# Designs tried in a protein design run: designed miniproteins, single chains, continued (3). Part 40

Each design is a single chain, and the fold is of that chain. pLDDT is the mean over its residues in the fold that is shown.

## One batch from the design tools (miniprotein)

Design m9370
Fold by ESMFold2-Fast:
Structure m9370 (fold): chain A 98 residues (1-98)
Amino acid sequence: EKEKIAEEEIEKFAKKYSLDIEELKKIVEDVLNGDKTPFEIAVLNLEDEDPDVREAAVEFLGILALAGYEEAIEPLKKALEDEDERVRKVAEELLSKI
């Protein structure tokens, strides 16, 4: 069930940002296998001045958490305190699925 939710969020994210679904799946798998770089970039992007950049970072961290990367949960919880209501709502939705 969580695996299906992760796949649905990957497809949604890829469509929203015009990314290749298979390449995004590979990035998620690489993080789960020890490449922390995409995760670290997403955490850094949570502090970006652009709420659209922060929203994308929250969506990606949610994908990682749903795929089993537990280190993504704490940064995702911090997004619940974001100044932008859209960013907070996306974090609430994704955390409810974990």
Scores: mean pLDDT 86

Design m9371
Fold by ESMFold2-Fast:
Structure m9371 (fold): chain A 60 residues (1-60)
Amino acid sequence: MEGYVFGLSREQYEAAKKGEPVEADVIVLDPATGEWSRGRYRITPKAVYSTHVYGDVEPV
């Protein structure tokens, strides 16, 4: 799915800025449903913002 990702560490956030896939324990907002989920995800970044990342998210 695609979602907004919150709770990345500084190092994970810098990797996402470079377009690198990141595996992390994060909070994800699904924009289609408005639901929040917490868990371990693999994130493929599409857009990086000052406080969060948007991308493809897959449970690990």
Scores: mean pLDDT 85

Design m9372
Fold by ESMFold2-Fast:
Structure m9372 (fold): chain A 55 residues (1-55)
Amino acid sequence: SVENQSAIKIASGLLLQMAGKVEGWVADQRGEDGEAREKELLANGEKVIQEGLAL
């Protein structure tokens, strides 16, 4: 259903944002530059959330 697809997209986008934050934190702990990857994952997550909300 459309409602199920919306919920899946919103959940997936939120998980992607969490992955971005975790990858950024892990990079910082390792003394690596994770900024570009974190921004990419956060932006992709937001896009997927907005797609779900638009359904």
Scores: mean pLDDT 88

Design m9373
Fold by ESMFold2-Fast:
Structure m9373 (fold): chain A 62 residues (1-62)
Amino acid sequence: HMMTYTDPLTREEIRASSNEEAARLVLEHALRLGLSDEQRRQLLRSYGLSDEEADALLAELS
């Protein structure tokens, strides 16, 4: 199932199969923009990820 989300950085619609996938797409964009680890973590949490899940994704993509 594909769901639509809003990218908080670009305000564009994101099509993703899960909140985690949407969070990954937004995180990749945030990394490109040079946002701090703290700002990226806060962004991931806005997509319904726990602190532990957000930390895991940050470690994976760093």
Scores: mean pLDDT 70

Design m9374
Fold by ESMFold2-Fast:
Structure m9374 (fold): chain A 78 residues (1-78)
Amino acid sequence: SLLEKKREVARRLAELAGVDYEQVISLIEEGKYDEAAKLVRDAMGERGLASLGSTAERAFREGPEAIDVALKALDAAK
């Protein structure tokens, strides 16, 4: 499902940037995509990874293609 794919993006962001996975998942499950996107963007920005933060934000707001782009970008960042 779309939610399961968004959870996978959140998991990989937590692994890469140390973002609070449980907090991001809670926000996504509540439909608070703007808050989840802001939290991720702030954490990624502090690591100098603002472009990945923007890509992940789009994955939370847009359809499956944006999620696939985010997952590929996160894989490349490892």
Scores: mean pLDDT 78

Design m9375
Fold by ESMFold2-Fast:
Structure m9375 (fold): chain A 74 residues (1-74)
Amino acid sequence: SLSPEQLEAEVLATLAAMYLSIAKKTKDPKERLELYEKALGLYRQALSLRPDDPTIRALLKEVEEAYEKAKKEL
């Protein structure tokens, strides 16, 4: 069974993945940036609870790169 901290990290990472998925399909640059920003915050929170999780680290890196690219479109 997962600890409360592990469960919280899983929920945060799942929500972040949903925002990331929506952002990738969003055509409006401003809305896309806002969705990446939400995903970024949630993955950072998840990683703070599970700092050694390689999947969360990889997804955080992906969303950081996507956020920087989206920011340059404005």
Scores: mean pLDDT 86

Design m9376
Fold by ESMFold2-Fast:
Structure m9376 (fold): chain A 66 residues (1-66)
Amino acid sequence: MEFTEEQIRLRVLLAVLAGYSKEELLKRIDEADLTPEQKELFRKILDEVLNTKTPEELRAEVKKIQ
C-alpha cells in the first residue's frame, strides 16, 4: 500500500511522540511491506521530524493534520 507524504508524517510524528527511538523506527520501516521509494520517504521524514521540532511543536503538527 502506498502512503501519501502527509500520512507518513502523521505516523512518524505519533511514533516519535510515543517514545520510539530512531533505531527502532528505522528497523520497523525496513521490516514493513513497502516499496524502496516509500521506505526512503519514511526515513527522510523521520530524520526531519527528529532534528527540527520540540515535543510540543510535534504535537501541534499532529493536530494540523486533522
Scores: mean pLDDT 73

Design m9377
Fold by ESMFold2-Fast:
Structure m9377 (fold): chain A 97 residues (1-97)
Amino acid sequence: MKLNTPEKYLEKKLEELKKKLSEIESEEEKIKLIIEFAKKELIGPSFLHLDREKLREALEHDVNYLAEELELSEEEKKIVLEAVLEHAFEIQERLFG
């Protein structure tokens, strides 16, 4: 199965993330770390050239994959997705707005 982000790179980073998450007891801190990970690893330069609708679709796909791998609830997935989309759109406005 192929992600919009290079699969092998993301798999290695996900294993590192899972290890860090296993050492955290606070659900709030886990979600915060997941959001930081998604902002850094899912928003690549090639994504920023997409229009907003295509960028949203690409990030929804990759966040859904991340949510399945980390067994996130629907509410947690929504929080991560909204944070990543907001950050990606802010970067587009700063670079192209």
Scores: mean pLDDT 77

Design m9378
Fold by ESMFold2-Fast:
Structure m9378 (fold): chain A 80 residues (1-80)
Amino acid sequence: SALEEQAKQEVELAEEAAKEYVELKKDFSKENVPSYVGAALRAIGNGLTAATLGKKAGNKEIVEKAQKAASLAGMNVEPL
């Protein structure tokens, strides 16, 4: 469905942001704090959107992937 395709795109964005966050963590420095925080917020925000859309689409795998991406950035998200 169109909702499921949108949810998949949001999961990809959340996963990309989570990967960026993890990579920044490896080379953590004071100068990288804004990028580090930005990546975390994107992973959480896109993760929440993906989880919500995934729930509406009835796709539990999308919800789980979205929650995993957000958790890598330090927050548990629940579908709205």
Scores: mean pLDDT 85

Design m9379
Fold by ESMFold2-Fast:
Structure m9379 (fold): chain A 80 residues (1-80)
Amino acid sequence: DIKEKKIKALEALTEGLLDLLRHAGASEEDLEALRELAREGIERIRKQKTDEEVEKTYEEEVDRLLELAGRIFDALEARR
């Protein structure tokens, strides 16, 4: 099932980003923000009806996670 595969892929990406950000010194507040964004993304993927919509939503949610993770990382660098 493509939907389950994309949900698992988004979960795996989220765990990898959380691990990297935690190692970089991110706050629990920042880590929770990323977890919340991932939960919302998983819900949006589950809501999709077609494989095409699932793929498109997955790509959009990946971009959102990477953007937030990048902002958190930039804020950590600015504190040095």
Scores: mean pLDDT 87

Design m9380
Fold by ESMFold2-Fast:
Structure m9380 (fold): chain A 87 residues (1-87)
Amino acid sequence: SEIEELAEETERRILRLYAEAVTRLRATTDQSALDAANAAISALLQEVGRRIKEALKLPLEEARRELERTLEDFAARMDAIVAEAQA
């Protein structure tokens, strides 16, 4: 299904952004800041997983827009989490 292919591509891009954020967080030496960042990332991954699953139930055009919004939102929120951990 075209929607399933879009969801798989979105998931691969999410995992790449996650791996990049994990690499950036390795510079964080404050354990409490790192723990907070990891908790926020885990919650965000659960949220985007749910959003991708719900997008599979939508018509193709709406699914595409929701997957694009989910990816953009994920990228922005991951950058914010990393920035907060580095402060």
Scores: mean pLDDT 87

Design m9381
Fold by ESMFold2-Fast:
Structure m9381 (fold): chain A 71 residues (1-71)
Amino acid sequence: MTPKEAAEASKEVALELAKQGKATPYTALNTAQAAFNAGDYELATKLRDAADLGWKTGDRELTSKAILEAL
C-alpha cells in the first residue's frame, strides 16, 4: 500500500465516522498523519486544527463537523 492509498483509506474511515457524529480528535490526528505522509500538507493542517478543536471543546459532534469541513 502506498502512502497515497493509505491516506485515501484513512479519509474514507474518517468520513464514515464523522457522518455518524462519532469522530474523535484521534480520528482527525490519524487521518492528518496519513495525509502528511502522502504529501498533502494542507489537509494535514486542517485535520490537526479539527483535532485541536475537539480537544478544547470535548464535543464529538463539533469535532465530526470540523473533520467533514476539512475533507
Scores: mean pLDDT 84

Design m9382
Fold by ESMFold2-Fast:
Order: sequence, then structure tokens, then C-alpha cells
Structure m9382 (fold): chain A 89 residues (1-89)
Amino acid sequence: SRQQLLAQIALALRIIGLEFELESRPPTLEDAEELIELVKEAKEIKASKNVVELIIKTAQLLIAKAQEQGDQELLAKAQEALKMAKELL
């Protein structure tokens, strides 16, 4: 349906936007929380594999940056997001 297509596009754009922000600044715990929310929305709309793969890529980026910063709380939250996203495949 039109609503399903628009929801998929909107979700993909939000994920891409977050990935872009994470390439330009240090991540925060709020970024990991936003990513978890995006995973929940992906589940609700039954997002395509391509959209889920974008979430996985963004989660992996967040994990790498959290490890570089030594932020254990951010790392744990990012790993939670990755696990949740992989469950959608």
C-alpha cells in the first residue's frame, strides 16, 4: 500500500540520517536509544531486508565508535540494537 511504501522510505531516510550524523560527530547514548527505536519501527512495518541491513550497518558503526571512546554503556546499548536488528532477518 501507499502507506507501507511511505513508512519504508521514511524509516530508511531516518536510518541514513543517523549514519551520516555518526560519521561527523562522536556518538551519544541517545543515538543508541534512537537506533533501538528504529529497530522497533522496522519490526512493526515488517521492513525490507535492505532497510534492516542499513540498521545493522549503523549499529556496527556505533559499536566501533563506542569501543574507540571506551564508553561501555554506549557499547552495551549499541550491541542490544545490533542483536534486535539481526532478529528481524
Scores: mean pLDDT 89

Design m9383
Fold by ESMFold2-Fast:
Structure m9383 (fold): chain A 82 residues (1-82)
Amino acid sequence: SMTRAQVEALFDLAIAAARAGDMGTLEGALALLVNSPLLSPEAHAHVLRAAEIVRSVPAGEELDAAQRAAVVEHLERARALL
């Protein structure tokens, strides 16, 4: 099982990937975060919302500005609610 510090590092990685348009890293980090038992229900809800936005993006495309802002906000809020 991942430690709290490893989960925090995954949030930081996911936020950086979202800001950089690195979809592969973002998707990989989100898959791990969605399955983390360390998330509170509120933090988990924010991660699920971020994952839903990312899943709505067609293959080979990047997040638009509004989607990127929403994903970053959800991930930052989820990290704070750990």
Scores: mean pLDDT 90

Design m9384
Fold by ESMFold2-Fast:
Structure m9384 (fold): chain A 94 residues (1-94)
Amino acid sequence: SAEDLLKRAMIALNEALEAAGVPADLRARISNVVAEAMLRHIYEGVPLEEALEEALRRIRELAEEAGLSEDQTRTIEAIVREQMLAFAEAYEAS
């Protein structure tokens, strides 16, 4: 189901962010942004590219608020992009 795919994607995202040294509170906020973007793509028909760009914009704001470096922010953006694209591919294959 789409819900099972989303759960697996959220676990993978959280593990990747934790490995990158992202604190638990920020990981939770990033996960909420990504989950919202994925749900809008699936259920509201928002194009993946548009949902991804909005998610990355919000994540950049969260990273700036948290005082992260540009390198740390780029790492988080790369993780989010990879996980959102992997989720979309898995969803299309279902």
Scores: mean pLDDT 87

Design m9385
Fold by ESMFold2-Fast:
Structure m9385 (fold): chain A 80 residues (1-80)
Amino acid sequence: SSEELDWLIDLIKNPEKVTVPDEMTGAAAYLLSASPLEEIREALAKQKIDFVSEFDEELMKALASLTNKEAMLAFLESQK
């Protein structure tokens, strides 16, 4: 969804400033376990995740295959 894409873009741009809404907990849990970027994993590890929502598994898998912020942002913007 556009809301998921916007949240992911904000997470990549400003990982220390992002909050995890209930509807993004699934995407957050996936990236916490699978993201190659330590900065993103550390930021998400500080968040309280009480449950796991549904998420776009193909989108998350594609995003987790990218190793730098510029490529991740370009990918997410292309999905809008």
Scores: mean pLDDT 78

Design m9386
Fold by ESMFold2-Fast:
Structure m9386 (fold): chain A 71 residues (1-71)
Amino acid sequence: VDFEKLKENIEKYLIEKLGFSKEDAETLSTKLVDYLKEKNATEENLEELIKEFIEENGLPEFWYDVFMEAV
């Protein structure tokens, strides 16, 4: 998994599609990517880890679609 590219894609999606500030988009994208790195994410387990991140951070389920659209 290209974590730098994933971070850039998520940050761009949050800013351009959801109207996030640059700071908020960077904070959330960094938090997700750091979580994925700690869990040793691969292409095979990426979807499961994104779901786990959403659940652990108390985010609504629609965030799964947001993050998956950015991948």
Scores: mean pLDDT 79

Design m9387
Fold by ESMFold2-Fast:
Structure m9387 (fold): chain A 99 residues (1-99)
Amino acid sequence: MQQRIQQYTRLGDQGNSDAWVSLGIYYSRQGNIDQAIQSYQRAGDRGNSTAWSMLARIYYRQGNYDQAISYARRSLDLNPNNTGAVDILRDIGVDVDIP
């Protein structure tokens, strides 16, 4: 448990942003949403569009649609074809202009 957290943290620090996404998923499964948010934020800051879409999904589930929209748009800014971000915006009722 602590060893897995340390492993993902080291991989993320070495430039593997997917490791921060994996750590976020791990914390989310443990019910530690605050740590999941921090891990996804670190991945997103390193250019990982999946991390931004995961943050959008967390805020959408919490009913915080303003934050869900903000993070979904950040995901699309990095990857316009991110289906997770598109799905969240459509579920909220925001039209997505995909060029």
Scores: mean pLDDT 79

Design m9388
Fold by ESMFold2-Fast:
Structure m9388 (fold): chain A 86 residues (1-86)
Amino acid sequence: KKVKTFLTEEEIKVLKFLKEHPDRWYTPEEIAEELGLSVETVQKAIDRLVAKGLVERRVDADGRTYYRLTEAGKQVLEFIEKQKKK
C-alpha cells in the first residue's frame, strides 16, 4: 500500500507531539485536538507506531487506552527530524 516510507507525515507529527510532553500518557482524542487531525487519522498513525515499537499502549482501569513515546521512538524522531530538514 502507500506506506512505503519508514514513517508517514502523520506518524512523525504524533511522535513530535508526544516528545513535547515526555513521560505523559495521552488519548488519541487529545493528540487529534492538538494536531488538528481526525481521531481516525491519529489512531491509524498510533497503531503503526505501536507495531514498530515507537509508542507504548496502556489500558486504564476504566477501559480507556493511553499512549506514550518509547525510548526507541525518541531516538527515531531525533534522527528523522534532522533528515527531514534536508
Scores: mean pLDDT 76

Design m9389
Fold by ESMFold2-Fast:
Structure m9389 (fold): chain A 65 residues (1-65)
Amino acid sequence: SEATRNILKAGQALADGNFEEAVEYARKAVEAARKDIESGKDATPQLRAAEGLLRVAEEKLEAAK
């Protein structure tokens, strides 16, 4: 799914220290997971994973400023 794809990309960006990219992919993952839930798909685990990645990525990005 688009949510899972963006979760994997966000995780890889975090591992590589690319915090701006990690934030972008995590935001896309959150939006994709929300859209899946709105369409009646069970994407709650993906949404929680994406929100967690976004939080970590934003914290790392702020620390790098």
Scores: mean pLDDT 85

Design m9390
Fold by ESMFold2-Fast:
Structure m9390 (fold): chain A 96 residues (1-96)
Amino acid sequence: ATAEEYLAKGNAAYAAGDLEKAAAYFKKAINLDPSNLEAWENYGRALAARGSAEGYVALGEALAQQGRLEAAREAYERALALDPDNAVARARLREI
């Protein structure tokens, strides 16, 4: 299986509302191709959709790596809304 095949499976699971399967497939895509920024973004979105502060941090990191700094800022702010003590989100917001 390729990273692109796992991305497609993750997208199908996400569309079906199966966020656990979506995150697992996106993680497999990342493991096969860690440079795939779309896989990192979709992984973060799946975790964030489950209400995870860590998921919003992962989404913010992927968006920042793409140069989408305003979207990254919003993701980190959502992480802090869920977990005000999240040291990574606090540090990243100071850098943007």
Scores: mean pLDDT 85

Design m9391
Fold by ESMFold2-Fast:
Structure m9391 (fold): chain A 59 residues (1-59)
Amino acid sequence: SAAEEQRLVDVAVQLVLKSESEKPMSDEELREAARKVARALDIPEHLWEAVVERVLAQS
């Protein structure tokens, strides 16, 4: 469902930001981390850019 997809995106964003809080990351590293986390959580590929954009906006 759309609500479940949004929840997965939120979880992925939080995991990347938590990692960044312990080890500073460049924008390129954040993009890579966001895509890796999205893939690991089996997030649909059409939502991966949403994870990337939210990570960059909130980092």
Scores: mean pLDDT 83

Design m9392
Fold by ESMFold2-Fast:
Structure m9392 (fold): chain A 74 residues (1-74)
Amino acid sequence: MSLRELAREILEQALAELKKVTDPEHQRLAIEITVQELLDLGVSVEELREVLEELPVPADIREMMLEVLDRYEA
């Protein structure tokens, strides 16, 4: 399995779990944890951005993920 395929699977699972969470603070923490785990596995920020673009993600969740990714590039 490629890192891109692994990132896609992890993001799809995280998105399924996020749909069950109604608290924005808890959603933000879950997103931060998911991004950190993917980066620790060797997935690049650019690769994560590409995968996120391919997924049908709610706009609010997408914005939160992009904000988290931006911090890792600063």
Scores: mean pLDDT 77

Design m9393
Fold by ESMFold2-Fast:
Parts: C-alpha cells; structure tokens; sequence
Structure m9393 (fold): chain A 82 residues (1-82)
C-alpha cells in the first residue's frame, strides 16, 4: 500500500532526517513497490536500532494497522514508552 510506505518514510524523517543510513533507507523505500519488501527493510532497520524480534513484529503490525501518520506515531509511542 502506497499509504503504508508514505507513513514509514515520514516516520523515518521524524526520527533522524540527517542520518545517512536513514536517508539511504528512505531512497530505497521510495523506489520499492512491494509492500512485503518495504516492511522487511523497515524491520531490518528497527533491528539495527537494537529492537528485538518480538518488538519488530509489533512495530510491523502497528505500521500495517495504522491509517495515518498520527495514528502510527501514537501507537509507536505506546509500544516504546516515553
């Protein structure tokens, strides 16, 4: 879904827009049309930040179920804690 891809890209821009690895991931996601590949790349990025397999699975679920960027941010805040 284009909407899911857009939400992931906007979320990544909010985390650290000046990180070269984040910028590289955003460019890779922008050219990818396969949702499964987009979610896999995003999950691999989350693991690189120190998230566990279980936490990555919950993040991917939240991303799939979130209809807006605001909903995605709110659900991720609940998962990660303040």
Amino acid sequence: SEKIKKNIIEFLKMIDPNDPEVQKLIKELEKESDLEKILKKFGEFMKSLGFSEEEVNEVVKIVKESSTLEELINKLRELLGK
Scores: mean pLDDT 77

Design m9394
Fold by ESMFold2-Fast:
Structure m9394 (fold): chain A 74 residues (1-74)
Amino acid sequence: KEEKILEIIKETGLDPKKLAKALYAYYFEGKSLTEAAKLGGYTPVSLRQYRRVLKKLTGLTDEEIAKILLKKYG
């Protein structure tokens, strides 16, 4: 369920709205990782690390995570 994924994201301490904005810019607007990170209020290094952690915790691709976050917060 999408609610399980959202709970996992909350447990990481990440702001899901900021994360949704960053991932949308990267995957759907074609922005660079640096530009996407800036839009979410992250450094590029932090965004790369958060993407890795979320993949490990959820088992989902970045695109799937982005779609779930956008459905809830976009």
Scores: mean pLDDT 78

Design m9395
Fold by ESMFold2-Fast:
Structure m9395 (fold): chain A 88 residues (1-88)
Amino acid sequence: KLTNEELLALIEKALSTQPSGRLDESAFEALLDEVAEREGRSLSAEEKRGLFKAADVDGDGTLSRGEALLLLGGLVENPEATLAAARS
């Protein structure tokens, strides 16, 4: 399983491609695909969108490092509970 340190490294790599220093929806969806693939799963477009909305607690359309790490950590540790929250 991915560790928080590994997740943070993936997030930092994605953030380096973002001029704002925050993750937009497309950058976060790419991270979701990478994490899901490493965990042996795939995510639908609806699941990825729901996960982004669940992580975007401020509703500003972008994610901080901390918001992304919290959601991706939840997806790795308890994917069913994290996905259930995204589907609601």
Scores: mean pLDDT 79

Design m9396
Fold by ESMFold2-Fast:
Structure m9396 (fold): chain A 121 residues (1-121)
Amino acid sequence: MDPIEELARLLLSTERLPVSDWVDLISRVLGLSREQATAIVLLLTELGGRVPDLDDVVAASRAENLRLDQVPGSLGRAELDAALATLPPEMRALLAELAEAVNRKDLARVVEILRRIKALA
């Protein structure tokens, strides 16, 4: 199976993965740096195109001493903002569309957008 289709299915599933595993998968499947993959995971969460399990993991991590401005693994807000700045404007626009497609549970659209993001990497 196409790795992008597997990632799309995981994004639409109730699969409970740590944020670090999401970062690893997105980095590997889309050919992005770990910093860019972290930016994508957090931007999807902020745009409301959230995987439900990722929101639960973030909420649980906050309850157990994760700061609002931190990612597990000691990435601070300044590093996150720098990582977001490394994303091309075209990729950031695609992330907004990706968030909407994830919210709508549109597998075909998620696959299309992920392929376009990979093409920009």
Scores: mean pLDDT 66

Design m9397
Fold by ESMFold2-Fast:
Structure m9397 (fold): chain A 70 residues (1-70)
Amino acid sequence: MKIASVEVSGPLAEEARAAIALLPEPQSVEEFVTQLRVALAEYLPDARVEISLEPLPGGQVRVRVRVERA
């Protein structure tokens, strides 16, 4: 699958976007989700993170990330 977009929401969305901007270009959706979970656990250890994948036409996926204070 190819990543069409990454949508970040929640009270800590700006901090999460800053962390995501530092990630290397992923080779797969699975790699991106793994890198994202590791980065958010490191930079926002007290945050509650929800990641969901929305399938889109053409084999693409939208990644939705919600980041809240735990």
Scores: mean pLDDT 77

Design m9398
Fold by ESMFold2-Fast:
Structure m9398 (fold): chain A 99 residues (1-99)
Amino acid sequence: SLEEELEKFVQEVVEKVGDERAKPIARALYDLAQLLGIEFDLDKPITLLEPAINDPVARFLLELRYGREVTNAILKAYEKLKDREATVVDFVKEALKYL
């Protein structure tokens, strides 16, 4: 199921990052991938999510589900890493600095 795939992705991110605060960030990234209809895992570059991160509707949906703090952390991490081939793990570690 979609929920089982989401929970597996979230668990893998938390295990790699070593911080439980990564859970809402990982869920938000997976939701962005689902909005784009793309298959997403830890080996994919974060830049694949750019169309959703730059979409005001997707940003609004993230804010409704995960709150402003998590959404702003994602946006700040993206602004810092957008010119680099950052991994999901690198991105989540960066986003945690803004929580």
Scores: mean pLDDT 86

Design m9399
Fold by ESMFold2-Fast:
Structure m9399 (fold): chain A 56 residues (1-56)
Amino acid sequence: SRRERERRAREEFERRSEEARKETLKAGETGSPTSAAALGIRGVGDGVDALLEALR
């Protein structure tokens, strides 16, 4: 159902957002802050796009 699809999309967004956060923290620990920020922003953006597409 649509409700279940929305729930799955939100769950996926949350998982990707959490992964992006962990990856950003990891990259920030070993690399440049600018590099870490770009990596995190891209991950979050991809998740947001997926969520918006599912809500259309």
Scores: mean pLDDT 64

Design m9400
Fold by ESMFold2-Fast:
Structure m9400 (fold): chain A 100 residues (1-100)
Amino acid sequence: SELDKLVEELERMLENAIKTLEEMKKKSTGEEKEVLEKVIEILREALKNPGDINTIEKSAEELKKIYEENRNASSELLTLIQLIIHELEEYAKKLKEAEE
């Protein structure tokens, strides 16, 4: 189904994002490592229920909060968080449209 395809695409996006963040975490220390751990945890929670629109939207909001609280983080990390937020919001929108 279209819903199943969207869920599979979101799962792949989340898995790829987590992999990228884990690689960044291996090279990070201190505050940046803690931010990366929080972002990874949020994405892993989304990955548990990738078809749940409310969970995806909540994950995007939690990432926005982390972004605002950590504006002094590296430009690479901030850019990646911003891209993930946009992807989560776009997938939530597509999932809503597919359920109609």
Scores: mean pLDDT 87

Design m9401
Fold by ESMFold2-Fast:
Structure m9401 (fold): chain A 55 residues (1-55)
Amino acid sequence: PLTVDQLVEGFRRALEGRLSGEELAAWLEDSQTLPPEDQREWDRRFRAIVEEHAA
């Protein structure tokens, strides 16, 4: 099972341009399999990361 921490790690790597197309596709697929409770936590952390990296 994918964790929110693994999604955060993958998203940060994607922002750095460090994911291959295959790795990005796998990450996107995995991001859709989170339990509802973890999806709420991922939404909060996603927003924080986007704000942090908005220039």
Scores: mean pLDDT 73

Design m9402
Fold by ESMFold2-Fast:
Structure m9402 (fold): chain A 89 residues (1-89)
Amino acid sequence: MKATITLESKETVDGVVKTTVRAEFSEPNMLELQAAASPDVKNISVTVTRTSEKEMEVVLEHEAGKVYAVALDKSGQVQASATFETKLE
């Protein structure tokens, strides 16, 4: 199976980073996409949207820091993981 996690967009406004992460599987067996900012940064909001049995999107609002994402299949196995840097520019 092919599995990917992609940083779709990153926007920073007044010290708040809005990060959009998308996961895509080649098989229609995606259970969940989990994403969170680093333990040392504040998570303000998390919105999860399922677009199909193969695709999910997470929108995070958080303070600048690393974002970690994992995508799980319906057997509970991690099929993809990613880490994204988010800095205030």
Scores: mean pLDDT 78

Design m9403
Fold by ESMFold2-Fast:
Structure m9403 (fold): chain A 59 residues (1-59)
Amino acid sequence: MSKEELQKKAAETARKAIAAGKSVLEAAREVFPIILESPDMEAATAASQAFADAVKEAK
């Protein structure tokens, strides 16, 4: 999976969880497997940043 695909998947998963009334910690648990699918550390960092940005947007 490309870095952009991982970022999109992480952001969508985070937004969906928060929209459903889940906590930030619960959203993080749903995004964690996506980060673990990263082919390298750059992609993992990008997915983690996308999650953080989605959480900030949901506040």
Scores: mean pLDDT 77

Design m9404
Fold by ESMFold2-Fast:
Structure m9404 (fold): chain A 87 residues (1-87)
Amino acid sequence: SARDIAIAALQQAISEIESGLISPEEALRILIGLFGRAMSEAVGQKDTETYNLLAEARERLEEALNNKASKEETISLLQEIRQQLQS
């Protein structure tokens, strides 16, 4: 599902940021693009709840990118979004 794809991507991004394989900025850019695709899938599945959660999360990811969020701030944001999608 769109939700499962987003959760998996968030888990991967957190791991890669923590291990230093990717920068917070790079992770945010990748996730913004992926969330856009997941939102399109949710629309196709008529999953309005998932679409709204992904749209809100994507906006927060864009704000973090624009504000040059720290590594710690980025990880905290991604963990929060992941928990919201798992509920």
Scores: mean pLDDT 88

Design m9405
Fold by ESMFold2-Fast:
Structure m9405 (fold): chain A 79 residues (1-79)
Amino acid sequence: MVSEEERELAEKLRRETDAALAYLRTIPDRERAAELARQVSERLLGLSDLLEKNGYLLAAKVAREAAERFRALADELLA
């Protein structure tokens, strides 16, 4: 079952993801912004795996969805 603490972590991760994606879009160096987005995506995938192994299934799902969004942004910035 999902705890209140896990829900708060998931909501925080969603808010921080939205803010970070918006910030990366403001960076004039698109290649640098894309590399940063790619690095964040890889780290979030690692975090998702760790959270899932510890039973935080909701937080793991949110981290994986965030990783996909950062990867999509990296692809967009290099287009």
Scores: mean pLDDT 86

